Designed miniproteins, single chains, continued (4). Designs and how they scored, part 80

Each design is a single chain, and the fold is of that chain. pLDDT is the mean over its residues in the fold that is shown.

## One batch from the design tools (miniprotein)

Design m14940
Fold by ESMFold2-Fast:
Structure m14940 (fold): chain A 58 residues (1-58)
Amino acid sequence: VEELIEEVRQAVEEGDKERTLEYLERLEEEINKLPVEEGMEKYKEAQPVLQEAGELLR
């Protein structure tokens, strides 16, 4: 999960919309597989990157 957060961050920094979308989808899928408490913690950890990705994809 943390590796996916880093991949999304890197794709956003590179302005690569396609890779950003692919890694976002994988990140969300992996977070959804975690127990609720762990998933919530990882989601909070990813929040800044998710926000930046959303801005890039607009």
Scores: mean pLDDT 77

Design m14941
Fold by ESMFold2-Fast:
Structure m14941 (fold): chain A 78 residues (1-78)
Amino acid sequence: MELAKEMEEKLIKENPELAELIKKIIEGIKNKEDKELYEKGVEALREAALEVAKTVYGADEETLAELEKEIDEVVEKA
């Protein structure tokens, strides 16, 4: 787990677009009392998860569709 954390930090440094997306997620989570900012944070989290799955893990269209569906279910239950 420690090693994965270091690899993720290195990946963020090498990919500034991913770092910006993560900042939006953190802002959304921190400001849950602001419903609009929370919704933006959830959307950014979905986008980040799909981008990472596609670019880093090479997820195919079918896997991306299942991941998006799973995220929607989690968000609806939260």
Scores: mean pLDDT 62

Design m14942
Fold by ESMFold2-Fast:
Structure m14942 (fold): chain A 94 residues (1-94)
Amino acid sequence: MELALEAAELLEEAAEFLKDEDPELAEELRKAAELIKELAEKKDYASAAELVDGTARRLEEASKTSPKSEWLQEKAKELRELARQLREIAREKE
């Protein structure tokens, strides 16, 4: 649960940071944060990990055209680490 909440908070932070630059991506990240929280409540950590990894890739893609490239790349790395940890929890609970 805690790791999934941390990932959701990171996505909410990224959405606020991007809301004026890329409102479409910001909305996508907010929706992903809500879904991650729902999946964690259901203890579906495997799906939560997959969604977090997917959002990390979206931030990496956005970083190619953003003046905030370095910040987005750092957040994507943090999300990938959280996805790895969530995937490990999912394996232990299978």
Scores: mean pLDDT 81

Design m14943
Fold by ESMFold2-Fast:
Structure m14943 (fold): chain A 55 residues (1-55)
Amino acid sequence: SEVAAVLQQGGKEAAELIAKGSPMEEIRKVVEKMDRQAKELDPSLSPIIVNDVER
């Protein structure tokens, strides 16, 4: 499904950023973009939980 493709791509991008030691804000932006795109394709989806390690 298109939703699965969006989630897989977003997850890969987030994992790459984590591996590179990118700031958590950049990782959060990728997750938020993924959540927004998934919601646009399927409004019934639950919000994606972002792990906030900075607070």
Scores: mean pLDDT 70

Design m14944
Fold by ESMFold2-Fast:
Structure m14944 (fold): chain A 67 residues (1-67)
Amino acid sequence: SFQAGLAALAALFRASPDGRISLEEFDARVAPFLPEELAAALKAVIAAGGGTMSRRDALAAVAAVLG
């Protein structure tokens, strides 16, 4: 579910030692639970961040897709 995807994303940021998550972690644990548009936007953020994304960048992308 969408809520499960967002909860998983939040949990990954809490568990991340550097406050960032990788594409591999996102694809395995978050992407299957998100709408395709939101998953694509977050993958674009990961690519722009050199293979990882911060919580701040993830929140900005979520707000842009849902606003």
Scores: mean pLDDT 84

Design m14945
Fold by ESMFold2-Fast:
Structure m14945 (fold): chain A 60 residues (1-60)
Amino acid sequence: SPLVEEVGKLLAEKRGVDPEGAAELVKALLEDENVTKENIADALENELKLPEAAELVRAI
């Protein structure tokens, strides 16, 4: 998904990690039954200070 790839890229730039691995992590979290899309978006916005990535997750 282009949205997941962009979220992964933003997360990778913030954390200094591999963008492919970051995108795979975001995808795994979205597929986890114990984690809601809102929980992922909230963590990106409030804990990681990535509001643009949070909006992309909400658009998925």
Scores: mean pLDDT 81

Design m14946
Fold by ESMFold2-Fast:
Structure m14946 (fold): chain A 66 residues (1-66)
Amino acid sequence: SELLEVLEKGGKYVKEAKSLGNEEAAKEIDRLTLEAVEALMNGDRERAEEYLRKVEEIVKEVKEKA
């Protein structure tokens, strides 16, 4: 399931951000992941891909600052 894969990956990123002490990034990743899931459920794949791209950018920044 694409929805399950998005949720699992988002959850992993939330845990990684928290382990690095970045609670604000963890909250934003969680929010954007849920927004992406909602977009997919509504058939808006383009909007979902935009939210997922933002998640990847936040994860990259968190890892670079650690």
Scores: mean pLDDT 86

Design m14947
Fold by ESMFold2-Fast:
Structure m14947 (fold): chain A 64 residues (1-64)
Amino acid sequence: SRLKEIAEKANKDAGINSARMLARRAGASEEELASLEDPQAALEFAERLGNKAIAKMVRENLAG
C-alpha cells in the first residue's frame, strides 16, 4: 500500500539522516556527507573510516 511505502521511505530517510549527522561529528567533509544520501553509501563510508558507531547506527535505523 501507499502508506506502507511512505513508512518504509521515512525509515530509510531516518537511517540516512542519522548516518550523516554522525559522519559530520566524525569530521566528514560536505562532499562526503552528500555521498551518504543512500544507506549503502553510508555503510561503505563508515567501514572505510573504521567508525563502528556510524555503521551500527545506520544498520539499526534501517532495520527499524
Scores: mean pLDDT 65

Design m14948
Fold by ESMFold2-Fast:
Structure m14948 (fold): chain A 88 residues (1-88)
Amino acid sequence: MEELRRIALESLREAAEEIAGPEAARLLERAFELGARAEEALAAGDEAEAARLEAEAAALEPEIEAAVSEETYEEIVRRAGERLREAL
């Protein structure tokens, strides 16, 4: 699962950088990473850590919305999915 997460994160970063540029890619990569870590914390029973990571990810939403339109975000996710399938 660690390998799949790495490939997924790389696919997201590459798609975001290509479509929206390096700053948007950095923000989306950070949000994805925080979300994945929050899920791991929940699976481990660490609700406090999961809540902290979720709050950190939520704090990035205004910056992401300012940098990436909804349509651009949908295109990034679509391209990231294509890259992920190609990498597998």
Scores: mean pLDDT 79

Design m14949
Fold by ESMFold2-Fast:
Structure m14949 (fold): chain A 69 residues (1-69)
Amino acid sequence: AEAARAALLAEGDARVAAINAAGAAAVADLQADPRTASAIPTAAAFVAGLAARTRADTEAEAAALEAAL
């Protein structure tokens, strides 16, 4: 139970880190071109939303495993 919960949280953390890394690279590309600078807030908000949803889903699954006592 604990090992499965820890593994699920670790997978979720890795997924969120991958989303944030990919998002940072995309924002850097937008920053490199002045024509796309206006898109940065929208791109950042999208990445943040995706990361937050992935985190919330992982935490909900972990909580469900923990609650199975």
Scores: mean pLDDT 79

Design m14950
Fold by ESMFold2-Fast:
Structure m14950 (fold): chain A 74 residues (1-74)
Amino acid sequence: MEEGEELAKKGALYYLKKDYESAAKKYEEAVKLFLEAGDFKSAGRALFKLAEVYEKMGKKEEAKEAKEKAEKLF
């Protein structure tokens, strides 16, 4: 899904700029689109990246939850 991949790429760009709030938002949008499309592998990858973003923000519980959700999709 091109739109989900574009959102994930934007998330990665914000992450490189250390704009973790915008990065999280873009990865959350990507996860939603991938799940709606039934693309569980791409959703899982986006959830792992979202977990890394939450870790950078100090949101340890949200990071753990996102990682656990990602593991269930594989």
Scores: mean pLDDT 83

Design m14951
Fold by ESMFold2-Fast:
Structure m14951 (fold): chain A 120 residues (1-120)
Amino acid sequence: SSDLERAIELVELLLDQIESALKAIDEMKKNKVSIEDAKEEILSIFDTLIKGYKMILSISTDEEVKKLVEEMIKLAEEAKKKIEELFEKGDVEGALEVAKETLKKLKELAEKILELLKKK
């Protein structure tokens, strides 16, 4: 596969992971999971997304795509820190809400990247 093909496949995979994560958060809100289990799962999701974005950044040559991916990495890293702080305070609902809103923003940015990549 070309680097462009690989970048498209990675962005699509990460979009699927965001959709799965949003469903998992809704189930956590519904089923009242333990703080430790929710924290472990949510932080693992953000670690996976950050690693994926760093991989996309490493293979991208388009400066506009690079800028958007760097924004996504920063957004995810800042959200991860805030989520961890909220879990430490016992604010599970606040942590899940920050995670959900951040994942929605990451989805919008990923969709913009797909539009840019598909124009090549």
Scores: mean pLDDT 87

Design m14952
Fold by ESMFold2-Fast:
Structure m14952 (fold): chain A 57 residues (1-57)
Amino acid sequence: SAAEEALARARALLAAARDQAELNEAGRKSTEWAGSVLGDEEGERLTARAVALAGLT
C-alpha cells in the first residue's frame, strides 16, 4: 500500500515534468519521498521502476 502510493506519486510527478530540468528534479524528489516512506534502498528501486513505467529512460 505505501509502496503503491509512493510509486503512483512518483509516476505523477515524472509525468508532469515538461523539460529535462523538471524531469531531473522530479526524479530527485521522487527518490526523497519514496526513501522517506520505505527507506533509501527501496525508495531508489521504486523510483527507478516509476521512471521505467513512465517511459522516461
Scores: mean pLDDT 65

Design m14953
Fold by ESMFold2-Fast:
Structure m14953 (fold): chain A 87 residues (1-87)
Amino acid sequence: MEVKVVITGLTREQAENLAEELKKGGYKAEVIDGEEPRVVITGLSLEEALNLAEQLAAGGYRAEVIVDGKVIARFEPKTLEEGAFSV
């Protein structure tokens, strides 16, 4: 089973920074250039992908979980009154 997390709505700089942070955390992350830059994370279990996508959405990112080329879950950015997630 091939599981991917795709992060969209990023600037190129944000995508590069996020991918590097994820790589430091041991994830396989790649920046895909196009009309909109996106970060693709691979090599995850389904549980790890869902947890990561939810955490990234809490941090203000749009995340989709894709299994075998099918979108199974979408996580929209969570908005708090002043920020994307609480500390």
Scores: mean pLDDT 76

Design m14954
Fold by ESMFold2-Fast:
Structure m14954 (fold): chain A 84 residues (1-84)
Amino acid sequence: SELEEELVRLGVPREEAEAIAKQIKGIEEHIEEGKLKEAEKLIEELRRRRERLKAELGLEEAVELIEEKIEELEEKIEEVKEEK
């Protein structure tokens, strides 16, 4: 995926970049299915990955990209909640 390749270019190890991209796709699928609690759990896991990348690996640009994706996903959840 384009996100995976971008994360690798920003210094994220391939296996971690693959895991992050897959996790984001899984969150999007759960939101589309109305499984908001499952989506929120995966967002919390993504937040932990973001914190680890910043604190332990110093990959601030990758952290910013992941943060943008988290914000986008949280906005989608709120839209679904407002739709009933």
Scores: mean pLDDT 82

Design m14955
Fold by ESMFold2-Fast:
Structure m14955 (fold): chain A 65 residues (1-65)
Amino acid sequence: GASKEEAYELAKEAALASGYSEEAAEAIAENVVETASGKDGLLGIAEGAKSAGIDEIAKKAEELA
């Protein structure tokens, strides 16, 4: 599984790509790694990225899960 740091960076990248500000993206990433540890957090990122049309990030999250 991915480290907490890898999950944080991926969640932040997904939020930024979805049009959130850097501050909002950091808050979203922090919440993801605190509320859904490891695999479940990454699967949540993958589903969110797919819904936003960010297939590259969705695939990366699925590979790390």
Scores: mean pLDDT 71

Design m14956
Fold by ESMFold2-Fast:
Structure m14956 (fold): chain A 78 residues (1-78)
Amino acid sequence: LVKEAEEAAKAGDYEKAAELYIEAAIEALKAGDLDEAIGYLLEALKYAPEEKKPYLEEAIRAARAGNLEEAIAYAKKA
């Protein structure tokens, strides 16, 4: 996922890069890897279209608060 996201970003496929980083973030959240998940959500936010950014911002807030269920729910809405 992360390697594929980096490759998509390098190819200029920003929408795919954002989707792959969101998927990586959800996997990290499910594994309890909060710092890793926040990192992936921040990368997704760089590439995501405007309509998805509010959901990613809410996912980052929830993750920073330790609310894994809320973070996953917002990440899935993006």
Scores: mean pLDDT 83

Design m14957
Fold by ESMFold2-Fast:
Structure m14957 (fold): chain A 67 residues (1-67)
Amino acid sequence: SAQNAAIIADATAKLKAALAANPKPSAAEISAIIDKLAAELAAKFGISAALAKTAVAVALASVLTAL
């Protein structure tokens, strides 16, 4: 859906920015980035935290593949 595409696009842009600032994040830093972005997406799009975390995970896989 258009909403799912918008959620993934927003997550992808923010993840690219975070990884540009820190290209070799630790597991703890990755976890913190995911939690922060999931909270922002849940608030922005009115979705559950679980769905937001899933969207961030999908976007992260896409960003890592493009590196």
Scores: mean pLDDT 81

Design m14958
Fold by ESMFold2-Fast:
Structure m14958 (fold): chain A 60 residues (1-60)
Amino acid sequence: SKEIEEFLKELEKKIEELKKKIEEMKETGSGSQLDIEILEGMIALLEGMKGFLRKKLEES
């Protein structure tokens, strides 16, 4: 599906943005440890969603 392919690209962009944000927060000392853990959790969820969608595309 074209829509799933577009969504995968958006997920990859979001994951990259979140990783960059975490790196910047660690470098500047901004945000709490809880904030960083939440962002890392969000990345894990998005990576899982990406894997699921890729599997669905391969099976179709």
Scores: mean pLDDT 83

Design m14959
Fold by ESMFold2-Fast:
Structure m14959 (fold): chain A 74 residues (1-74)
Amino acid sequence: KVEEGIQLMEEGVRALRAGDYEKAIELFEKAVEVAKDDPKLQAAAYRMLSTAYRKLGDEEKANEYEKKAQELEK
């Protein structure tokens, strides 16, 4: 459900702000899974995954998820 995806995004953002990047990634990955029928929410989750991977120094993964988010918004 959309509500579940939004809650996972909120939890992920809190984890990201707390510096729990691995937890943030898990939460945003879950948000992508539940947001399969919501391209806008799925794109937001991919963008957050990009941010979290960049914080971990994984620029390759960060760029991959950024591209996925951009493709869903076009």
Scores: mean pLDDT 82

Design m14960
Fold by ESMFold2-Fast:
Structure m14960 (fold): chain A 98 residues (1-98)
Amino acid sequence: GNREETPEMKELANKYLKERFLLASEMGLAIRNNDQEEVKKIEEKAKELIEEFLKKYSELAKKQGITYSEEELETMKKLELQRLKDLAKQLAENSKLV
């Protein structure tokens, strides 16, 4: 439920979502261009973005009495990276360009 997120947590999440969408869009373009080296570079940037986000978010969550284990954080990192890749593929495939 939205009731447990502080304004600071919401601001952090909103910033992350914007940066994630920009990286997914950049990765989608690289996929369309068959640029495997660029895809790998964006994937590395995405991993760094996700790691920094989850670190900061988990620290804020601890102040609210919500604790994430290292195993839960690793699962979240993998899930967030997969979601970004799935969004990038969808953006690559659903282009209105014939």
Scores: mean pLDDT 82

Design m14961
Fold by ESMFold2-Fast:
Structure m14961 (fold): chain A 80 residues (1-80)
Amino acid sequence: MELEEKKNKAIDELEKRAEELKQRSHTPLYREAYALAKEFVERAKKSTDPEEALKIADTGLSEVDRLVAQAEKEEANRKK
């Protein structure tokens, strides 16, 4: 029960991140982050093992956040 609850929460958080990034998808870097988030959501939903699905969703959330942070830092550095 708790494992599936954590899985569903992680997938929901990834979908929320994807929706937020969709608003910024007019730029290449945020479009890549959006595509990555959507890909991890699909992979997690295709998994028949809740433990594997949770790991995929958790990894996706971490990678998306890392990519967004990196993109923001790169944009700031390029302005000067």
Scores: mean pLDDT 77

Design m14962
Fold by ESMFold2-Fast:
Structure m14962 (fold): chain A 95 residues (1-95)
Amino acid sequence: MAWEDPAFRREVEAAAYLIGGIVAYLSGDYETAVKYFKKAIEADPTDARAYVLLGEAYLKLGKYDEAISWYRKALEIDPDNEDAKKGLEEAEKKK
């Protein structure tokens, strides 16, 4: 696809933010991970993975209500997402 294609640009931007968020998450910078995953969702709101990862970052920050909200949104996009189901159960047990 051409770079000026809005769908292609959005897909590339979403992937870049998702990767940046994962790198921040793995380094223990959960606040930066939250920012990047939110940008990934803004770029591509249809990718359930970004919603799951945002929920996981909120779990690490101890923000269980926010984590639950984002896991539920992931399941609205992909009802069979096992990571979202497991994360939701963990967040509900910790609140």
Scores: mean pLDDT 83

Design m14963
Fold by ESMFold2-Fast:
Structure m14963 (fold): chain A 87 residues (1-87)
Amino acid sequence: DKELAERLAKRLEELAKQARTASPFEADVIGALAIIELTLGAKYSKNEKLAKVLREGATRVSEAANRGDPQALADALEETAKELKKL
């Protein structure tokens, strides 16, 4: 569970780095992929604290993606990674 949180945090940090230089289309793809991974991670987690962080992260990423701003998407991904690292 802690290992899953650490792996997801690293993944989100890499996606955030890509989002910083992404076109709007590329940012949409990054956001969609992150939302899928966070949502499925929450659904299949037996740890309620982890599941909550993943659900909150999916909401943040979805809101940022809907703005169409790659920088806002990167910020949401980085914030979610930081919350996962606190677990």
Scores: mean pLDDT 85

Design m14964
Fold by ESMFold2-Fast:
Structure m14964 (fold): chain A 87 residues (1-87)
Amino acid sequence: DEVYERAKKLLEEARRLIREAAKAVDEGDIERAKELLEKAEELLEEAEELLEEIEDPEKRLELEIELGLLRIQLGVVKLGIERLEKK
């Protein structure tokens, strides 16, 4: 199940980057947080494309749920960045 494993690895890496971006926001490092979120967003987009190729409905649903949760987490960190950049 090569597509499933590839998508799963992309989501795991995106989760790591989102977590690091959240830490950067807490530290006030806006530039680092933005860079990490941009990379995470790219990985989530790549994972979404791979999910369409997964034929196993249970495995696809598992990763679709994970993708949805990671998108929510990314949105929360993005709001944190916007608050720090408030003019």
Scores: mean pLDDT 85

Design m14965
Fold by ESMFold2-Fast:
Structure m14965 (fold): chain A 68 residues (1-68)
Amino acid sequence: MAALKAVLEIFKKAAEEAKGKSKEERAKILLKGADEAIKVVQAADIPEEVKEKLLATLERDKEILEEL
């Protein structure tokens, strides 16, 4: 699905930008990527059950990154 491909591209780009950065800068880049992925999932035409599970996972990952 196009939405899943877009989410994967967002995380790949964020991971690439995070290479060679400090731990704090990496956390900020990944957090921004997570926010962008959440917006893509929210706008995606996918089953509600799948959307809820993906959003729950992304929100947990975001909470972990915010503590770094």
Scores: mean pLDDT 77

Design m14966
Fold by ESMFold2-Fast:
Structure m14966 (fold): chain A 72 residues (1-72)
Amino acid sequence: SEVEQLIAEAEEYLRSGDYRGALELFEKAYELGADPARLIEPLERLVEGARRAGDEETAERAEKLLRELKEQ
């Protein structure tokens, strides 16, 4: 499915250190109906990676998405 492809691509970007690219793909997967539970762990890893890289903007956006997902 398109959702599965987006999650796989996001994981690939996350592995390569492209935190903003990974986040945009996770956001799109969520908009298309990805199960919130599937996105929590990858987004937590993304937040940690983005902060270590000094990308506070991406980390803050990912934390906002995590809050929305955990409230479901």
Scores: mean pLDDT 88

Design m14967
Fold by ESMFold2-Fast:
Structure m14967 (fold): chain A 92 residues (1-92)
Amino acid sequence: SKIDEIMEKLKEVIEKAKEILEQHLRDGRPLTDEQIAELKKLIDEMNKLLDEVKRLSEKYPLTPEQKQLVKEAKLIIDQINDTLRENERRRA
């Protein structure tokens, strides 16, 4: 179904974001400009997918598993935003 395709795409974007965040934590170095650009792109992609999920959820109720994935996406967006703000403070 279209919702399943969106959820699979959301999982892919979440995993990519986690990989960048984990690499940043492991390396202990400030985010590169490439990493910042990629994280901003991933936030934009997650927000677009979440908007599609919200639209579809008006017609079809989400499963508990789908609700959990949406919650995880929102937490990852918050974590990225916190990481980007901290990185900006350290660069300033």
Scores: mean pLDDT 85

Design m14968
Fold by ESMFold2-Fast:
Structure m14968 (fold): chain A 58 residues (1-58)
Amino acid sequence: PIYKAVKDVPKHSEETLELKKGDLVEKLEDLGGGYVKARNLKTGEEGIVNKEDLEELE
């Protein structure tokens, strides 16, 4: 499903995904603990995102 970033998220480590508010991301995997592995559709980068920073669209 597709999600939208609700705020800017800076890159904290090589494993985390950088987001700008309004970026669309595709969920690749559920990691548990409120985290997902996702791809930023604008940049093509993959990484770990907190579900609280995302709004579900599809």
Scores: mean pLDDT 81

Design m14969
Fold by ESMFold2-Fast:
Structure m14969 (fold): chain A 72 residues (1-72)
Amino acid sequence: MEKKLKEMEELLREAQELAEQGKLEEALEKAERALEVAPEEYKSGVLGAIAYILKLAGKTEEAEELIKKGQA
């Protein structure tokens, strides 16, 4: 669990840095990889990060759909 949590945190950090640089496609890829390794209790938070990156990329409808699925 701890190893996967650390991997998730590292991927989310990389996604944040890429998003701040305007590299939204690369940021999305890192955030999606974080979702793959995320423990169940953290998946909704990772979906929120993916939704944020999608909004920055102009994919607002897709972002809202992910938020609804992650909150349910």
Scores: mean pLDDT 78

Design m14970
Fold by ESMFold2-Fast:
Structure m14970 (fold): chain A 61 residues (1-61)
Amino acid sequence: SMQESLEKLRKALDEDLREQARVLGVPEEEIEAMSSEELFSLVMNAAIDKALEEQKKRLEE
């Protein structure tokens, strides 16, 4: 069903966000305590910070 497909997608997204947080060096205990929204914000903020730093580096080259 469509509902089952959406639930599967949400679970896959949550697991991907947790894996991204692990790659960023967040401790497992903190990852387990975080909501999906908190994980998304953490990953998104890290991606934005990285993009801004890469942009700055290109302008300084």
Scores: mean pLDDT 80

Design m14971
Fold by ESMFold2-Fast:
Structure m14971 (fold): chain A 89 residues (1-89)
Amino acid sequence: TEAAEKAIKEAEDYIKRAREALENGDVEEAEKYLKKAQEALRKARDAVMALQAQGDTEAAEKLLGRVEELEKEIQELRSKLVAMKKEKA
């Protein structure tokens, strides 16, 4: 649905901003954008699960694959953020 696609795009944008912040050493900005990305992905996953419950299995499977890819990217960025926070704390 439009809701799932919008949430996925918001997550993609926030992930990009978080990566840029990490490259610049801006731990606070990176943490902010990673939290926003996680929230957007949660909304996307909820919307995908609603589609699946309605029987829109093909659309749900395609969107779920995209959500899972972005979840992996967030996990990678979170690991980098944790390392940087320890060094700056």
Scores: mean pLDDT 82

Design m14972
Fold by ESMFold2-Fast:
Structure m14972 (fold): chain A 75 residues (1-75)
Amino acid sequence: LTPEQEAERFVELAERYLKKGKEAMENGDYETALSYFEKALAYAEQALSLVPDNERARKLQEEAKKGIEEAKKKI
């Protein structure tokens, strides 16, 4: 895999976990939401380590950080 292809895989994982985190927030499962947002952040950061200018990864990083803060306030 090229760094770009590997970054795309991490972006896809970050997107999946971000969705799961948002769904958990809607269901009131804030501990589960926090866990999913933390996974989304980790994958977004891995993508950025490979391709620092990946706009999708940067947006996912920002959304995941926001999700973490929101989930923590509810716990």
Scores: mean pLDDT 88

Design m14973
Fold by ESMFold2-Fast:
Structure m14973 (fold): chain A 75 residues (1-75)
Amino acid sequence: SAEEYARKGREYAEQGKYREAAEYLRKAGDLFREQGDLLTAALAYHEAAEMYEKAGDLEKAREAREKALQLLSQL
């Protein structure tokens, strides 16, 4: 489920595994968006962007942040 991906992402973040955290949070965002939960999807993408930045993946961080902003602009 989307919630399970978000939970695993946060667990990886607590362990300092930022790339894995980002990937799980991005997947959670994708799933929440598919379910129509746009606000929760935007929050998950924002968390993914922060984790990508901590992992040093600035391009994926930018992509995740853009997805979050696009969803927030629809609200």
Scores: mean pLDDT 89

Design m14974
Fold by ESMFold2-Fast:
Structure m14974 (fold): chain A 70 residues (1-70)
Amino acid sequence: MFTDTAVVQVPSDQADDAGQKAKQAALQAGATDVKVDVDKQRGIVTVTVSAPTQETARKAALAAAQAAKQ
């Protein structure tokens, strides 16, 4: 199993929503496990993904970061 991590800064009031979007995007990109840590006060979303291949983990982390910004 391979892991990759994405860290995204978002407005504090959107941090929880961004975390949920990031998790869904990572799972859709092929992650088998996703851990989301949200620092609501600082507006930081940290997404750690696990996947069967390093390529899938990297792709899932990238998808999570992009989704968190939207």
Scores: mean pLDDT 82

Design m14975
Fold by ESMFold2-Fast:
Structure m14975 (fold): chain A 85 residues (1-85)
Amino acid sequence: MKTPLEQALEAFRKALEAVENGDREAAKQYLDVAMEALDKLDPETREKVRPLVEEAKQAIDNGDFEKAIEYLRKAIEVLEEILKK
């Protein structure tokens, strides 16, 4: 079974692909899925990742896809480091 951490990672990766393809609606939907998975993680992980997701959402709303990609990549990196431990 996929852990909440793996579910969050998959959702963030799909959000990143959607942003790279210019699909703003799909990106926001995948970020909502990722946030639901984050709520099942420990508070320390949530505090590190949640601000990055909020910045990514704001960047998407402003049409700043380069910034959205940067913040999503940072969120993925944090979760991947935790998964490898």
Scores: mean pLDDT 82

Design m14976
Fold by ESMFold2-Fast:
Structure m14976 (fold): chain A 68 residues (1-68)
Amino acid sequence: MAVARGAPDGSVEVLETTLPEELARNAAELGVLAADPRGEATVRVEEVDGKLRIETVAEDGPTVRGVI
């Protein structure tokens, strides 16, 4: 599992991770871009059955979920 936050400039900060750092960061960047084109979202990344699940929460929007 990883938790990350995006910024309006498209940068991503990984706040917490139990995944390899590079994998968590790449998945979090995809999740932020999917939730808000400006990058303002909180992203949660989880590994399930060898696949990554991305859950994103926009500042004022609904939770968005994806699996990689």
Scores: mean pLDDT 58

